# Designed miniproteins, single chains, continued (2): the designs that were tried, part 93

Each design is a single chain, and the fold is of that chain. pLDDT is the mean over its residues in the fold that is shown.

## One batch from the design tools (miniprotein)

Design m7430
Fold by ESMFold2-Fast:
Structure m7430 (fold): chain A 80 residues (1-80)
Amino acid sequence: SLREQNLKEIEAVSEALRIVHEEYKKYKAGEITLDQAIAEIERRVDEVAERLGLPEETKAGIRDWAIAFLKDLVDGDKAA
């Protein structure tokens, strides 16, 4: 149903937020590079979207958004 699809999308976005936060913390701690953080976000978001059975277009949108969010966080730190 459309409702179930929307709930899965909300779950995917929520998990993507957590993934971005986790990878950002590793980056800030000097454990990984920015490129490694981006690669891990791409991999982990793809795994979440695949598990939830999301359409390719939705998966790509969430991935792009998550990467942009990480970059915004990193840029914000450099400005502070």
Scores: mean pLDDT 84

Design m7431
Fold by ESMFold2-Fast:
Structure m7431 (fold): chain A 69 residues (1-69)
Amino acid sequence: MLEEVERELREVREALEKEEDEEARERAERQIREAEELKEKDPLLAQIHLGVAQLVLAVSRTIERRKRE
């Protein structure tokens, strides 16, 4: 579980680095911080926060893509 959380955390951070929308970045960073604090105490809850961060970033990418097209 913790190993999976660390892997997801790395993936989400990589996606965050590519994010240009300040609001989406701030929301994702908040979820990532929660996950980091919880990863050893509650790995399952940490994974939930990482999932939310991934969704926030995915939604932001979709919105930006639609604005450009």
Scores: mean pLDDT 79

Design m7433
Fold by ESMFold2-Fast:
Structure m7433 (fold): chain A 67 residues (1-67)
Amino acid sequence: TLPAAVAAFLTAEVSAALAQSSGVVTAAQVVAIIKAAIAQFSLSAAQISAVLTYISDVILAQKNAKK
């Protein structure tokens, strides 16, 4: 379970990455987002795993939201 502030940060960063990269998030962008979240929120190893899952879920949700 991620804190709401972390979830909001990840949603914003993934949305920005998708907009910048024509709808494709690269592995390098995912790593950069994770590093930024760790630096800002001092995440534990369990929270880092949750962050990776959340990023994947946001990408899928953004894909499903497009018509």
Scores: mean pLDDT 75

Design m7434
Fold by ESMFold2-Fast:
Structure m7434 (fold): chain A 85 residues (1-85)
Amino acid sequence: SDGTLTITSPTKAVLTLKSPESGKYSFYLGDKKYYVYVDAETKRVAVFNEDGELIGFGELEGNVANLELSGISESDIGTYDLTKE
């Protein structure tokens, strides 16, 4: 994997990248594909659900971003592998 997204609560996650590169990353919540957009220049991180709705945001500090989330349930708590697209 190119990194991990760990959802710690319905409102919080930690993104860890193996290399802090700009790009589009993906992960699966069940059978639904979610996207993480990373901008290494601005250090912005944004998370989108399958419907293209913004559900998370944060800022990169080195390889790590602490994210604020919305629209996530307690059943989604866990660690997800990221793939760079």
Scores: mean pLDDT 88

Design m7435
Fold by ESMFold2-Fast:
Structure m7435 (fold): chain A 71 residues (1-71)
Amino acid sequence: MVEGAKEAARTLAKDFGVEEASPHAIRAIEAAYNGDEEEMQKAIEELEKVSGDELLVRAVRAIANYVKEKR
């Protein structure tokens, strides 16, 4: 599950043309899986700063919340 979510986040960053944001998206998913709400929020904030793309941020947040719920 978590590896699939990380791959989905990486693919989204690439598809949105902001591969540089990929590490922040992946970190948000890993933090969600570990139950680290503070780290998850920090990673999402960095994703928003680096990408500037509201749709990408919303998509990654949705994946992170799904992972958090299912862990």
Scores: mean pLDDT 80

Design m7436
Fold by ESMFold2-Fast:
Structure m7436 (fold): chain A 118 residues (1-118)
Amino acid sequence: MKKGTVELEVEVRAPAGSTVLVRIEAEAKTDGKITVEAEVGDSRAQRTADVKPGEKVEVSAIAPAPAEDGALVRGRGTVTLESEKDAEIKKFKLTLRAVRGSRVIDEAEAEATLKVEK
């Protein structure tokens, strides 16, 4: 079994009374097993799926912003790819947003690719 892991981190400024949402999405380029994990504040979500080319795996976590106005909130995403053969994730993206109602107050994104080879 070939295995690779990449971790991404982003930060936003969150006003008091806002909500922070982290999302991670990975798109398969090959067959494989993808595990995605998203963390923000005390919230964590994980999803594992067996994938074929073009399939996506996504997970989101949500937390309240700290009571301090304009606090820096960190979002973290982890993507693990496992395969018996050479495998690749075409692209994965971590998005962190501070929102109040329907308004996006601050946003940060990070992207990477992942390849596991023999």
Scores: mean pLDDT 85

Design m7437
Fold by ESMFold2-Fast:
Structure m7437 (fold): chain A 55 residues (1-55)
Amino acid sequence: SPQTQQLQQQRDLLQATLAAAEAAGVKLPPETVQAMQQRIQTLDQKVQQLQQQEQ
């Protein structure tokens, strides 16, 4: 579904942002990293739930 695809894109963007910061040697505040990781986990759960409803 378009909604599942949009959530996956959001998750991939957050992952790419964290990876880019690490590769560039940019130290993000620990609270920022935690917030981003929590959001990724929430998006993953929503994607999995939507995929189960589409079957």
Scores: mean pLDDT 81

Design m7438
Fold by ESMFold2-Fast:
Structure m7438 (fold): chain A 73 residues (1-73)
Amino acid sequence: VSEEELDLEVDAAIAIIGATVVLKYSKNPEAIELAKKAIDLANEGVAESDPERRRKLVEEAIKYAKKAFELEK
C-alpha cells in the first residue's frame, strides 16, 4: 500500500465517520440523505481500482459529508 493510497483510504474513513455521526444524531431528512450519499461515495471510492476515479469519489464523499454536517447547525 502506497502512502498516497493510504491517505485516500483515511480520507474515505473520515467521511464515513462524519456521515455516520449525522445519521445517528440528525433529525433533518436532507442531512440524512446527504450523509447516506457520502457513505455510498466513500465505499465506492475505496473499492475503485482507478486512482484518478478513486480520488474523485473520495473528494465527493467528503464534500457531501461536509454539507450534511453543516445542515445540522
Scores: mean pLDDT 77

Design m7439
Fold by ESMFold2-Fast:
Structure m7439 (fold): chain A 45 residues (1-45)
Amino acid sequence: EEEKIKELGEKAKKLLDELFQARRRGAPSDILDELNEKLRKLAEE
């Protein structure tokens, strides 16, 4: 449904932004890996 597609897009956008910000601030690799895995799982939907 259209709402789910829009929600998935917004969630992906937020996760990408969080990943970008985490990289900029030098977050530890476990945090970066966690964000990347969440984004990958979201893409599988």
Scores: mean pLDDT 75

Design m7440
Fold by ESMFold2-Fast:
Structure m7440 (fold): chain A 93 residues (1-93)
Amino acid sequence: MPPGLEELPEEAQKLAEEAVRLIKEAAKAIKEEKFEEAKKLAEEALKLAREARKLAIEAGASKRAILGAEVVEGVAAVVLGVAKLLLKKEKEK
């Protein structure tokens, strides 16, 4: 869990926590070779992570809190990229 998420405004913290939950579910879906489900979960996680980061910046949250939200956004983007690549490879087999 990235440090600084606890310093986020309550609304942004809830969005970041839900994004982390969806990231974990997307990673499980990748492991189970459910790449289309993983893609959908990762897309929702990225959307929530971006909203959390935006709210943190607008609320004037600490640099540590904003960095924590940016890490969640980055992880969601990587998981989405992996799900898309694996889904494309599965369709090409």
Scores: mean pLDDT 81

Design m7441
Fold by ESMFold2-Fast:
Structure m7441 (fold): chain A 76 residues (1-76)
Amino acid sequence: KSIDPNLLEAEILEALGRMAKTLGMNELAARQYEEAARLYKSLGLEKKALELLAEAAELRGDKEKAKKLREEAEKL
């Protein structure tokens, strides 16, 4: 099974975002999740991308955007 470099990068960014969130570094966590979501979307993993964008929006304090993104993910 060949490793897709974009998938690997997305997984690393998601892991870094989760770690930053655990440390209370919400702004850094949001940025890492946004970059991971961009890569997941380019790979056709739209639902996962929307879920990460929703989590990033919530970490930035944008509750309305987070809700809207979660609703879009549920349509998939």
Scores: mean pLDDT 86

Design m7442
Fold by ESMFold2-Fast:
Structure m7442 (fold): chain A 88 residues (1-88)
Amino acid sequence: TDEVIERAREAVKKGDWETVFKLLREAVEKGDDATEIRIAMLLPLEKIDEAVEKGLLSPAAVAFIDGVREGIALLPVGIDKAIEENKK
């Protein structure tokens, strides 16, 4: 799994999305949800959406990514509230 993650990280740095998507699919085929999620977290959100559209992710990884995306969407609201509530 560590070797797969290292290859995925190198591919992301090079913009080699075909290799990253191939490694994602292989992790899903093996039922290795942890490796799949770890690879998905190396991707920008746009490429994660592409992988979901192509059906490359397991239901568990999709649920995790949806949770992360929802959490990220709430961060700006939390930041804005903190700024508004801070006395200046």
Scores: mean pLDDT 70

Design m7443
Fold by ESMFold2-Fast:
Structure m7443 (fold): chain A 112 residues (1-112)
Amino acid sequence: KENLALTYLMLGIYYYKQGDFEKAKEYFEKAIEVGDEDLRARAYTYLGDLYLKEGKFEEAISYYEKALSLNPDNAFAWYNLGKAYEKLGKTEEAQKYFDKALEINPDLKEAQ
C-alpha cells in the first residue's frame, strides 16, 4: 500500500529494528505529520516503544498516552504503558494498565 504516511511508518519500523533510533524517530514523526488517526496512533505506539528501550520511561508514558487517546483498543500499548510505570516503581498504576491490556486481549496473560 503506497500511502505516504504508511511508507513513513514502515521506514520508522525498519530503522527501529536496525537499532537506528534517531532515524526511526524522524520517520515516525513524519508519519504523525501526514497520517490519519490510525497511522498516528501506530506511530505514537512505536515512539513509546523506542523511548521504553532507551530507558526514558516518562517520555515512553507520554507517547503511549497519545497513542491510546487515538486508539484505546490497543492492548499492546496498554501493556507497555504498564511496563513503563513498573520501571518507575509505580506498581499500582502498572497493574491497572496490565489489567486493561488483558481485558482487550486475554492472550496477553503471560504479560503478568
Scores: mean pLDDT 86

Design m7444
Fold by ESMFold2-Fast:
Structure m7444 (fold): chain A 77 residues (1-77)
Amino acid sequence: MKEVLKKEAERLIEIAKKNPDDKTIARQLTLIGKEALKLGDYETALRLFQTAVEIDPDNEEARKLLEEAQKKLAEKA
């Protein structure tokens, strides 16, 4: 499951790079990032939330989730 989620994350990030103003993609990135957090894949979650915030910097939920993923990843270091 985690490996399938990582492949989906990579695909969404590539689509987002080609559509930098698409807030719908930012929402999808945030949803998949939440699943990554639930599975303990903080590295994938971090990348997804960073991309979502780059597209939609006013998205408070994505910003908070980005901070959460950063803190969780730091705890593992």
Scores: mean pLDDT 78

Design m7445
Fold by ESMFold2-Fast:
Structure m7445 (fold): chain A 90 residues (1-90)
Amino acid sequence: MAEEAKKYLELGNELLRKGDYRSAVTAYSMAIHLDPDNAEAWYNLGEALAQLGKNKLAAEYYRKASELYREKGDFKKAEEAEAKAKELEE
């Protein structure tokens, strides 16, 4: 199960790099369904949604990523995720 979540995360990352934001959202959503504590999946889902103009939802998911990064002791990534959320909230 964790390995399958990782494959969806990796697929989402590839799609995000290619600019296929809708497919990236689908892949990251599957990764989160299988592993809801994966901070990177929440962060990158927020980025894909921001690229699609879904700024309010993107900000919510960046905040979720920030909480999860903080729980894991990654304070730098938590701060970056919070900054991304605040930037989308005018």
Scores: mean pLDDT 87

Design m7446
Fold by ESMFold2-Fast:
Structure m7446 (fold): chain A 92 residues (1-92)
Amino acid sequence: GGEAAGALIQAMITAQKAGAKVTVEISGDTATVTIEGANKAAIDAVRKAAETARKAGAKAELTVDGDTVTLTVSGLDAEGLTGLAIAAIGLE
């Protein structure tokens, strides 16, 4: 359990270390992660997180528009959602 959330948290940390702005929004069992100013490393990390989430049974939708990346993951459990919320506070 928590694999989808763990992959998202790791991608968010990678993006922030690369100098990108990371924003997380949680609604129900869905988390939307928006990364602004993403370089190739951040984009690659988010793509890997989306694939990890899908393999863990979550639904993951990825949109790339220039250097802005939006990843929406649905089907997260309460533990995963809590972990993401804590990580988001630490990143903002």
Scores: mean pLDDT 76

Design m7447
Fold by ESMFold2-Fast:
Structure m7447 (fold): chain A 67 residues (1-67)
Amino acid sequence: VDELVKKAEEAFVDGKYEEAKELALKALEIDPENARALGVLGGALLALGKEKEAKEYFEKAKKLGLK
């Protein structure tokens, strides 16, 4: 799962938001509580104009980071 998270983060940094979203979703299929993958998914969704969905994933990632 770490490889998918790294690829998602790299795609996000490169501005490839759709690719970052798909890679983050694949990581979450393996580990649904991966805070890094949730953060990347939120960031990609925000960049794609899906603000409401992005905020939900950011909130989940933040709560998991506190556990």
Scores: mean pLDDT 79

Design m7448
Fold by ESMFold2-Fast:
Structure m7448 (fold): chain A 82 residues (1-82)
Amino acid sequence: MSREEIEREIELAMQLISAAVYEIAYKNAEEKEEKIEYLERLIEALRRALELARADPSTPPELVALLEERLRRAEEELEKLK
């Protein structure tokens, strides 16, 4: 595994951690504005994770599908709050 491959894996992992953190924050938020903020940050993290996952041909198709589904649900929830 090259340094560039390791750096990409670290970035993907960091985006997945960020997504998990913001999803928890969203579920625990009581105020509408806080829910919107956390959903927007969740969507940004998921979009970046999906971009990184799709750019790597060794990424399991199941991970790509999972990220696409999570992103779709987050975008749907955000639309309900607007």
Scores: mean pLDDT 84

Design m7450
Fold by ESMFold2-Fast:
Structure m7450 (fold): chain A 57 residues (1-57)
Amino acid sequence: AEEHVKGQLEYIKKVASKDPKEAIKLAEEAKKLSEQLDPEISKELKAELDKIVAEAK
């Protein structure tokens, strides 16, 4: 799960440079998945995903 979310994060970063709308959808899915992890890990991953979404806008 953790490694899967990390892989999704890297993919979302690549997508954000080409298709910001798709990156936002992927970030929402990754956030939903991260909420099933440890709260501290989830908080850190959400922060990174929020940063990607902000940069895409």
Scores: mean pLDDT 72

Design m7451
Fold by ESMFold2-Fast:
Formats: C-alpha cells, structure tokens, sequence
Structure m7451 (fold): chain A 66 residues (1-66)
C-alpha cells in the first residue's frame, strides 16, 4: 500500500471512529516514509483531512486486509 493510500485509509478509519486502525495505519505510514513526525501529529493531520473532506473520506472503503 502506498503512503497516500495509508493516509486515506487512516482518515477513513478516523471518520468511522476506528482509532486503533487509524493508529496502526499512521505508524505503518511513518515506517514506510521514514518520517520523524509523531504518530499523534499524523493522526491529527488525518483527522483534519477527514473533517475538511467528509464526503470524499466517507466514500473510501476501509481495506479489510489492513
């Protein structure tokens, strides 16, 4: 899964209230990108993205293999 797909899936998980899945997805994103940004900061970014784009994020299906 690409970093962009991981971020989209994290935003979709947050919108659905699945915070455990969102945390796992942003941790995987950090590992793949080598990001020095904290998990909390990535979760905040994904939450802000979901709030700003609720219709788009709601249309995203959560990958059952994540």
Amino acid sequence: MSPEELFDQAAAAILRGDYERAERLVEELRKQTGSKVSVGTLLMAAALYAIANPERVASLELDPEL
Scores: mean pLDDT 78

Design m7452
Fold by ESMFold2-Fast:
Structure m7452 (fold): chain A 80 residues (1-80)
Amino acid sequence: NEEEIKKLEKELEETTDKREKAEIYYKLGQLYEEQGDLEKAAEYYEKAAKLYKEVGDPRYIEPGIKAGVLALELAVKRVV
């Protein structure tokens, strides 16, 4: 789904609103997770969570959990 990722990256460049940027980051995280790129997925989920938290939006909880779970999975695979 490289085409959808490119469209979202373009929208991200055109968007100045933090809440809208957080939503785009969350969608990018989901798409990279679907592709198996867990490192990029975790990165985008973390960016989404941070922006939602900055604007006081409780939607930061889900991407925050997803970023943490993926980061832990990647750390375990690196150690073992």
Scores: mean pLDDT 81

Design m7454
Fold by ESMFold2-Fast:
Structure m7454 (fold): chain A 60 residues (1-60)
Amino acid sequence: GAMEKKKSLEEKIKNLEKEIERLDRQGVLAAIQGDTETMEELRKKIAEYQSEIKKLKEEL
């Protein structure tokens, strides 16, 4: 039903937000170590997850 769909979307958003937080922390460590390749990959993944969150929020 509608409530089950809303709960599913909210759970997906929550999981993506947790992933972004984890990747952001990894980015800080990569920056400290000067790992430019890891920083680029993390930035790309964060941008992709942010785009997905925006799309899911429009479905709420």
Scores: mean pLDDT 84

Design m7455
Fold by ESMFold2-Fast:
Structure m7455 (fold): chain A 70 residues (1-70)
Amino acid sequence: MTPEEIEELAKQASEEAAKLISQSPKGTQKDIDEVKKLLEEAAKKWSEGDIEGALKLAAEAQKILAKALE
């Protein structure tokens, strides 16, 4: 994968997760807080150039958000 592709994926994952949090009327507050924390950490890793770490955190945030919708 090219650096540009990884960069775009990390950005999309972070934006999508944040958008889903805003659109989720049912999510548990604890789950929402955890997802927000993971997104903040992902953004931090992203700004440091740690794309791998950012993607890992974004994936974990997505899993929690998916469960919060149940």
Scores: mean pLDDT 68

Design m7456
Fold by ESMFold2-Fast:
Structure m7456 (fold): chain A 58 residues (1-58)
Amino acid sequence: TRLARAVEDVPSLGVGNPAVAAGTRLEVLHELEDGLVVARDLATGERVVVPASALEDL
């Protein structure tokens, strides 16, 4: 399992996708072709879609 932290604020990328604040700890679940990742917010348990470029590996 890959753990990461958001290095910048990520706005909502679509309906039902929450915004992610800088400093949020995430578990990377799946990487998508366009440099997006599906991750789980470790504080809330919610699934989010964020750019891989906004993440720093822990």
Scores: mean pLDDT 78

Design m7457
Fold by ESMFold2-Fast:
Structure m7457 (fold): chain A 63 residues (1-63)
Amino acid sequence: SLLEEIARLAREARELEAQGRLEEAKRLYDKALSLAQQIPDPVIRRVAVHDLTRALEEVQARL
């Protein structure tokens, strides 16, 4: 499902971020964020977009 794909990408991105592989983590967070914007439920979409945007900003600040 879309939510499972987003969760999988976010998990992989967090693992890459923990390894210091920030450019790769950023690419996966970007992909997860793009998919999160397609979530039909507005409440779930808002939470997912907010969380992924914060994660992406944290990675971007460290690049």
Scores: mean pLDDT 89

Design m7458
Fold by ESMFold2-Fast:
Structure m7458 (fold): chain A 64 residues (1-64)
Amino acid sequence: GPKVLLVAGDDEERARELAEMLKKELGADEIIIAPGATPEEARALARELEEKYGYDVYLARAPP
């Protein structure tokens, strides 16, 4: 399925900056930003994307 880069972090701008860098390196088809998501919430979202939509999810966390 499509490759999705999911980036969690407390700062939305830092998460977007990290996502743009990693998208180029990983060849991701889509980016999803989850600002304020906990590690547990981010993992739950990644699992839902994989199970319901068949995405290949790469999960990253932006520094605060």
Scores: mean pLDDT 81

Design m7459
Fold by ESMFold2-Fast:
Structure m7459 (fold): chain A 76 residues (1-76)
Amino acid sequence: GSEIEELEKEIEKLEKEIEELEKEIKKLEEELKKSSGEKAEEIKKEILEKEIELGVKLIELGVKKTALKNLKKKQK
């Protein structure tokens, strides 16, 4: 019972975190277009760090969605 509800909450939290990271990356990419020199290098580094975090969260989301699908199938 509760395991499905816990996974759904974790998935919702991850989806919100992913959406925020995607928005932040997009904002940084727009700032990068207007930047040069040291500022551009700092923005590139921040984009890379956020893209790595996004990749990790997307993998975690995929795993949790698969687990949820399997649990829902097992209850029917």
Scores: mean pLDDT 85

Design m7460
Fold by ESMFold2-Fast:
Structure m7460 (fold): chain A 55 residues (1-55)
Amino acid sequence: LEERLRELRERAREVFRQAKEAIKAGDEKKAEEYMEKLRELLAEIKRLERELRAA
């Protein structure tokens, strides 16, 4: 569980970096896609964090 959480957090950081680059480049379409992906990843991380704390 902890290893999966670490992987998801790393992926979220990468996606956030991509989103920032897209915003800076003026690629609104790409920025929206990355922000959407980031939101999904953060929701999954939050769910797993709750499971880990409940154990």
Scores: mean pLDDT 80

Design m7461
Fold by ESMFold2-Fast:
Formats: structure tokens, C-alpha cells, sequence
Structure m7461 (fold): chain A 76 residues (1-76)
């Protein structure tokens, strides 16, 4: 799926140390997966949160972590 492709691209940027680009790609993957695969969307939001923490953006990391937790609660 497109969301899985974006998650894979995000991982490649994360491996290269481009944490901001990785976070953006993971966030885009989450938005695409949100309606069709909430568990994939929640996972991608968690990955984006971790990437933002590595980039030094604690505020965005916190927001995405909270969104991931909300989505997991809704999917259960």
C-alpha cells in the first residue's frame, strides 16, 4: 500500500539520520492509513513521534504520541 511505501521511505531517511524527513513521511503514512488500517496508522504515528524526538522537536513528538494512543483506543 502507499502507506507501507511511505513507512519504508521514512525508515530509509531515519537510517540516514534525516529524522525530520523520516517523521514527515511516517506522519503522511499515518494520514493515508487512518481510515483503512488504524493499527498501521497508530504505528506510523509512534514512529513519527520517535523521529521527532531524535530531531529535537519534543512538542510534535508529544502530540503524535498522544494521537497514536487515542487511535489505538478507538481501534480496540
Amino acid sequence: SKAEELEKKGLEYFKQGDYKKAAELYKEAAEIARETDPLLAARSLSLASAAYLKAGDEEKAKELHEESQRLLGEAS
Scores: mean pLDDT 85

Design m7462
Fold by ESMFold2-Fast:
Structure m7462 (fold): chain A 119 residues (1-119)
Amino acid sequence: SPLDELLERLRAALKAHGFSDEAVEIFLKVIRGEATEEDLRKFVEEVRKMTKEQLDALVAEAGRLRAEAPPEYQPVADGILSLLQALRDGVREGLPIDEMVERVRALSEALKRIIAEQE
């Protein structure tokens, strides 16, 4: 499906920019609204170890994926971009882990609804 193609491109970009295999799998669960509380906490802890340059590169790549996405999947790509921007900004601002987890959870629930609307 076009969603599976978008998610495979995203997986490759995440790994190229410093995500571990485990962090990639948790991020895909976040996008699908399937991440547990423990997944979210572990994911935020791993993202906090990333450099500014890695996070900026991921946001830029998500912007490119959004521009290249089919029109019906642009809302999903927009949600992914928003999630990566929130992670980058949270790390930059030094937000507490619990606050970053809450922001990621809210965006995860929004993405789950968007994906459900793609039939």
Scores: mean pLDDT 84

Design m7464
Fold by ESMFold2-Fast:
Structure m7464 (fold): chain A 60 residues (1-60)
Amino acid sequence: MANELGRQAREAAAEGDLETAKELAERAWSIALPDASPESIRAAAEREVQEFAEELRRKA
């Protein structure tokens, strides 16, 4: 489910695995927006992962 993939993306980012976080976020976005272009999905996932990275920086 998209919500479960989003949770896993956050966990991967929290562990410092931003690459896995981005892949999971892209999968979640592709499920939520099946008609969106691959470029739009990638941009949305990258933005979300960047926000996770900022949260990790604040936590550190």
Scores: mean pLDDT 75

Design m7465
Fold by ESMFold2-Fast:
Structure m7465 (fold): chain A 67 residues (1-67)
Amino acid sequence: MEKLEEAIEIAREVARELLEEGFPEEVVVKYTAGVLWAELHRHGLEMSEEELEKLAEEIVEEIKKEK
């Protein structure tokens, strides 16, 4: 899904920046979930809070594997 992938890319960029600035992982996950929610809603897409948090956790884990 094109819009979902776009939202994930934006959220990944934000998460990477927050991790580089030294924010705690739990804070980064919460903020990333919020970014995902905002981007998806901007495109008229819906996703549950549980799904957003799981996706945010996956994004943060992927970034941690890179660095």
Scores: mean pLDDT 79

Design m7466
Fold by ESMFold2-Fast:
Structure m7466 (fold): chain A 61 residues (1-61)
Amino acid sequence: MPSATELRLELLRLMEEAVKKGILTPEMRELGSRAEEALAAGDLETALELLRQLKEHVERL
C-alpha cells in the first residue's frame, strides 16, 4: 500500500491536472476533501479508494 506521503502527492497531482483542464467540479472538490480527511485520520484504504474515484473523474474528461 502507498504511504500517506505518496497518496498526498497523488492527490495534489490529480487536483493540479483538474485545474489545468478547467474541470474541477464540486464533486471532485468533495472527493479531494474527503481524501485529505482520510489521510489525516491515517485511513489509507479509504484515501486510496477516494483517490481512485477522483482519478476516474479526471481521466473521463
Scores: mean pLDDT 79

